# Ledger of designs, part 111: designed miniproteins, single chains, continued (5)

Each design is a single chain, and the fold is of that chain. pLDDT is the mean over its residues in the fold that is shown.

## One batch from the design tools (miniprotein)

Design m19838
Fold by ESMFold2-Fast:
Formats: sequence, C-alpha cells, structure tokens
Structure m19838 (fold): chain A 74 residues (1-74)
Amino acid sequence: AGDAARGARLFAERVLGTHGIASPSAVGPNLRRGALSDEERFDLLRNGLPGTPVPALGLSEQEARDVVAYLNTL
C-alpha cells in the first residue's frame, strides 16, 4: 500500500531534486489531473509519458505507490 508521508518526501527529493522537472508547466498539471486514475499516475511516475515533459523518474513500484498516495491527499 502507498504511504502518503513517504510519498511527499519522495516527490520532493526525486521530482523536485532535478532542476526543471517539477516546474508547474512540466509535472504539476499532468499529475494533478482529476481524470488520471491511480494506475495511470503509477505508470506515469515509473515510465514517464511519451510526447510530454514528464520523464521516467526511475522509481520502484513501492516508491511510485507512495507518491500516488501523496498525490491523492492533494
């Protein structure tokens, strides 16, 4: 299961840690879309989204679940 507190830390360290990745124009709109399911966010965080500024973050399955849990608290 996802841990939102760990997900918040992972988001800050893995998404915000690389310059430019976490800009509102790059990551924020894609991850905050209410149309995305937990599965779609999980896949996006692990593999990125081709044709968009969202890169593959290299997260493990557990790390991606933790970030999805965090996003669901927003």
Scores: mean pLDDT 62

Design m19839
Fold by ESMFold2-Fast:
Structure m19839 (fold): chain A 75 residues (1-75)
Amino acid sequence: LSDEQIEEAAGIIANALRTGTPELAINLLQQRFGLPREVAQRILREAWELAEKNGALTYDELKAAAREALRRVLS
């Protein structure tokens, strides 16, 4: 993914973590970025774990956790 796509994906994941809609984010990551379902699921799990560990409460904090998860799984 490009840096621009990483930022868009991080926003989708952050919103899903905020709203409790992980399945919607998995579907959007597959449809918009061509990520396999297993990869999308791993990214969301890692993002959730990072958000919990860091006590993320704001959209920007959740987006930072999502961006880090994307980098870990896709690098």
Scores: mean pLDDT 85

Design m19840
Fold by ESMFold2-Fast:
Structure m19840 (fold): chain A 87 residues (1-87)
Amino acid sequence: MLSSLIDGFEAGDPDVLALLQAEIARLERVLGADRVAQALAQAEAAVDQYLKENGITLSPEERQKVVLLATVALLGMEIQRERAAAQ
């Protein structure tokens, strides 16, 4: 469940990072590395803006987890849009 993944982020669970890295690698195989790289850049910019606007400071590891989660969510939304458009 997404809530369990978010709870793992807050706890600093290293397994969450491994799961996110595995999902990114899977998406690179399905969607192509260029598309994943574009989504990653967009997610990184959005995360950095959110952190700046809310005065939040994260460790490099915590920032990486948030960026990877945002990337997975963004690509998931794109896949859902493509599936809807393919109808």
Scores: mean pLDDT 75

Design m19841
Fold by ESMFold2-Fast:
Structure m19841 (fold): chain A 72 residues (1-72)
Amino acid sequence: MLEFVSDKGAWVRLSLPELESDSEVERQAREALEKIDAGERADVGGERTLRALVAMGEGDIDPETIRTIVPP
């Protein structure tokens, strides 16, 4: 499992099954962002959802942390 802390002090974990649908990825990323905004830990499935979360975070999440966890 991979974890990181956002600028809002919340944790994100790759602890859920990987999602196959772009719409499910977007939904899960948005729900995770809401939890981070509330100062809670979020659980996400796979790299795609984690990348979508970073993109939606509007700079609240450090992209370099993501690249450390998910190498190119």
Scores: mean pLDDT 63

Design m19842
Fold by ESMFold2-Fast:
Structure m19842 (fold): chain A 78 residues (1-78)
Amino acid sequence: SSVEEELEELERRFEEVYKRALEAIEKGDELEFSKEMFSLLAILTEYEYIAKTHPELKEKAEKKIEELKEKIRELLEL
């Protein structure tokens, strides 16, 4: 797959995991929340790798990393 397709797939996966993390917070399920947080961090690591290895997508990937970090921060403030 193209790296651009990989970025789109990572964004889709992040949205799914983020939704599950929100549901875990609503239910008070700390174990499930921890699992989803680990998944979110793994997705950020994939974006970091793309930013480091693909100069043509570095700016786009770094912008996404910052946006996703803010979403994670919002999640932790709930």
Scores: mean pLDDT 85

Design m19843
Fold by ESMFold2-Fast:
Structure m19843 (fold): chain A 63 residues (1-63)
Amino acid sequence: SDGEKAYKYAEELAKKIAEMLEKQTGKPATYEVEKISDDTYKITVKQGDIVLELTVTAEQVKA
């Protein structure tokens, strides 16, 4: 489903952002993926005092 594609995209994006932050700073980063609706997910990536938030929808993911 489109929601499943959005979830997978959100999880991969969150992972890549966390890995990028860890590479740049040498500090551990954590990520969280939250379901907002059936087709919308919120990504939160945290590292110390850095907090990044992004929203991903099924419409933003190519079929």
Scores: mean pLDDT 77

Design m19844
Fold by ESMFold2-Fast:
Order: sequence, then C-alpha cells, then structure tokens
Structure m19844 (fold): chain A 76 residues (1-76)
Amino acid sequence: SRMEELKELAEKALEVVENSDAPESAKEAIRRLVEEVKKGVPGAAEHLALVLLEVSKDYNLEEAREIALKMLELAR
C-alpha cells in the first residue's frame, strides 16, 4: 500500500541520515518525523520529505534526496 511504501521510505531515509555527517539536531528532527509517519500523523510524510530535501542539500546526501522526491510523489 502507499502507506507501507511511505513507512519503508521513511526508515531508509533515517538510515541514510544516521550514517551521514549531518549534525545531531538534523538526525533528531528526522527521527521524530519518521515516528510521526509510522503513527500516520496527517502531513508527516510530506513534512519529512521537505526536511529531508534540505538536509540532503546541506550535507550532499544524494540517496536522501532521491528518497525525499519519491515520498513527495506518493504523499502528493
């Protein structure tokens, strides 16, 4: 389902960011948004994707950018 795919993308995004040089504040923000996506909070997937785009740009995380764009397509 779309929700299951969003949760899988959120988990992959977290793994990419956790293994990156991003600061702890960015990692904490992504962790919170991933938990909101897993809980089905309205708008959480779109919010996570937008934050991921900024983090991916700031720390040159191409895989995180690809995940964020895929999430935006699914979340609309």
Scores: mean pLDDT 87

Design m19845
Fold by ESMFold2-Fast:
Structure m19845 (fold): chain A 71 residues (1-71)
Amino acid sequence: SEKQEAVRGLVAAYILYVAAELENPELFEKHREEFEKMIKQAEEYLDNGDYEKARKLIDEAIDKINEVISE
């Protein structure tokens, strides 16, 4: 279901974010607020039943985290 896919994505994004920040907190300092806002917005979409919007934003967050790791 779209809900399960969105929840799975959100959990994956959290795990990736936490792992990346733990590995190099200084690398994420500049981007921390942006990622936190994206995750919070995705949570709000999920809570409101906007699973498609939540999934899109979660995917964007994961992409941005991977871009930061590549810096």
Scores: mean pLDDT 79

Design m19846
Fold by ESMFold2-Fast:
Structure m19846 (fold): chain A 94 residues (1-94)
Amino acid sequence: SRVEAVLEELLAETPDPVVRRLIRAAYERDLEAFQAAIDELEEVRARDPERGLEMMILAGEAMARLAIEKGKAEGREAEAARAEALLPELLAEA
């Protein structure tokens, strides 16, 4: 599916293993795996706040892109189009 293709593209573009696990867990709705990845990311933020923030921004971007594609697949194309138009603006402020 298109959503699954976008997931695989995002994972291929994401070098950080913690961010990759977070994106996959969010897609699969695996709350336990998602919480474990968040815990690891918070540990990174405690040791290196700048790296932790960078990882959070990358994870947020990828999750937003997946949510937009899921919205399109579920027939919420107008809402997805609005979110897609706002994404570059949000990323420019990050």
Scores: mean pLDDT 77

Design m19847
Fold by ESMFold2-Fast:
Structure m19847 (fold): chain A 59 residues (1-59)
Amino acid sequence: SMDEIVALAKEIFGESLAGLSLEDLVVLLLTHPELAKLLKDMPMEERREIARRILEAVR
């Protein structure tokens, strides 16, 4: 499920995510309707883990 969220974020935003901080990335993900519905009910630690995996995938 996390890998699917990472793939979706890459499809929506592309490599532009690589320049963001972990915190800015979490905020950006919550602004997109498809990603927000997946993340809104997650604890902060899990949101940060997803953001970390996205940064690893796009760097």
Scores: mean pLDDT 78

Design m19848
Fold by ESMFold2-Fast:
Structure m19848 (fold): chain A 58 residues (1-58)
Amino acid sequence: DDLAASMTEDERRISQAAYDLGGEASPRELAERAGVPLSLASRVLRRLEAAGYVRRVP
């Protein structure tokens, strides 16, 4: 895991999608809204949840 100082475009899209959903998001919803693979959405969502930015829902 190469933690880049700058977010990738995909990570930015996922973060924006989480914000647009009011801070409650499923990996599927993030993947659909951001246009990214489910695996990437799940990984980024876990990081955002750990940081207190978003609440994960089923």
Scores: mean pLDDT 74

Design m19849
Fold by ESMFold2-Fast:
Structure m19849 (fold): chain A 108 residues (1-108)
Amino acid sequence: VRSKMSEAELQQALDNSIQLLEEAGETEDDVRAASLFTAGMILYGLVRDDPEARKQLVEALEKLSESENPALASDAYSALSTIAREQGDYETAAKYEEKAQKLRKEYE
């Protein structure tokens, strides 16, 4: 159940989402990184219709895409691809998807 959120509640959800994504980038535990990333993306779902929230999340995901952890970087590129596609930027979405697939191949 989602109630109508206030401006302050939406801002807190965004801040918490970004903090979880930053923490995912700082942990050396792949399971913890994946869990923190997933939690951050769930919280972003509360604010996904806000263009400013989307912009800040994209910036955080771009930083994660540069992670030396290929699994986390792949997850970040996949999320960036989805967001770009939702914005109608299919060229950028395709580029992010290609990068995510390439990183995923490193575990095959």
Scores: mean pLDDT 80

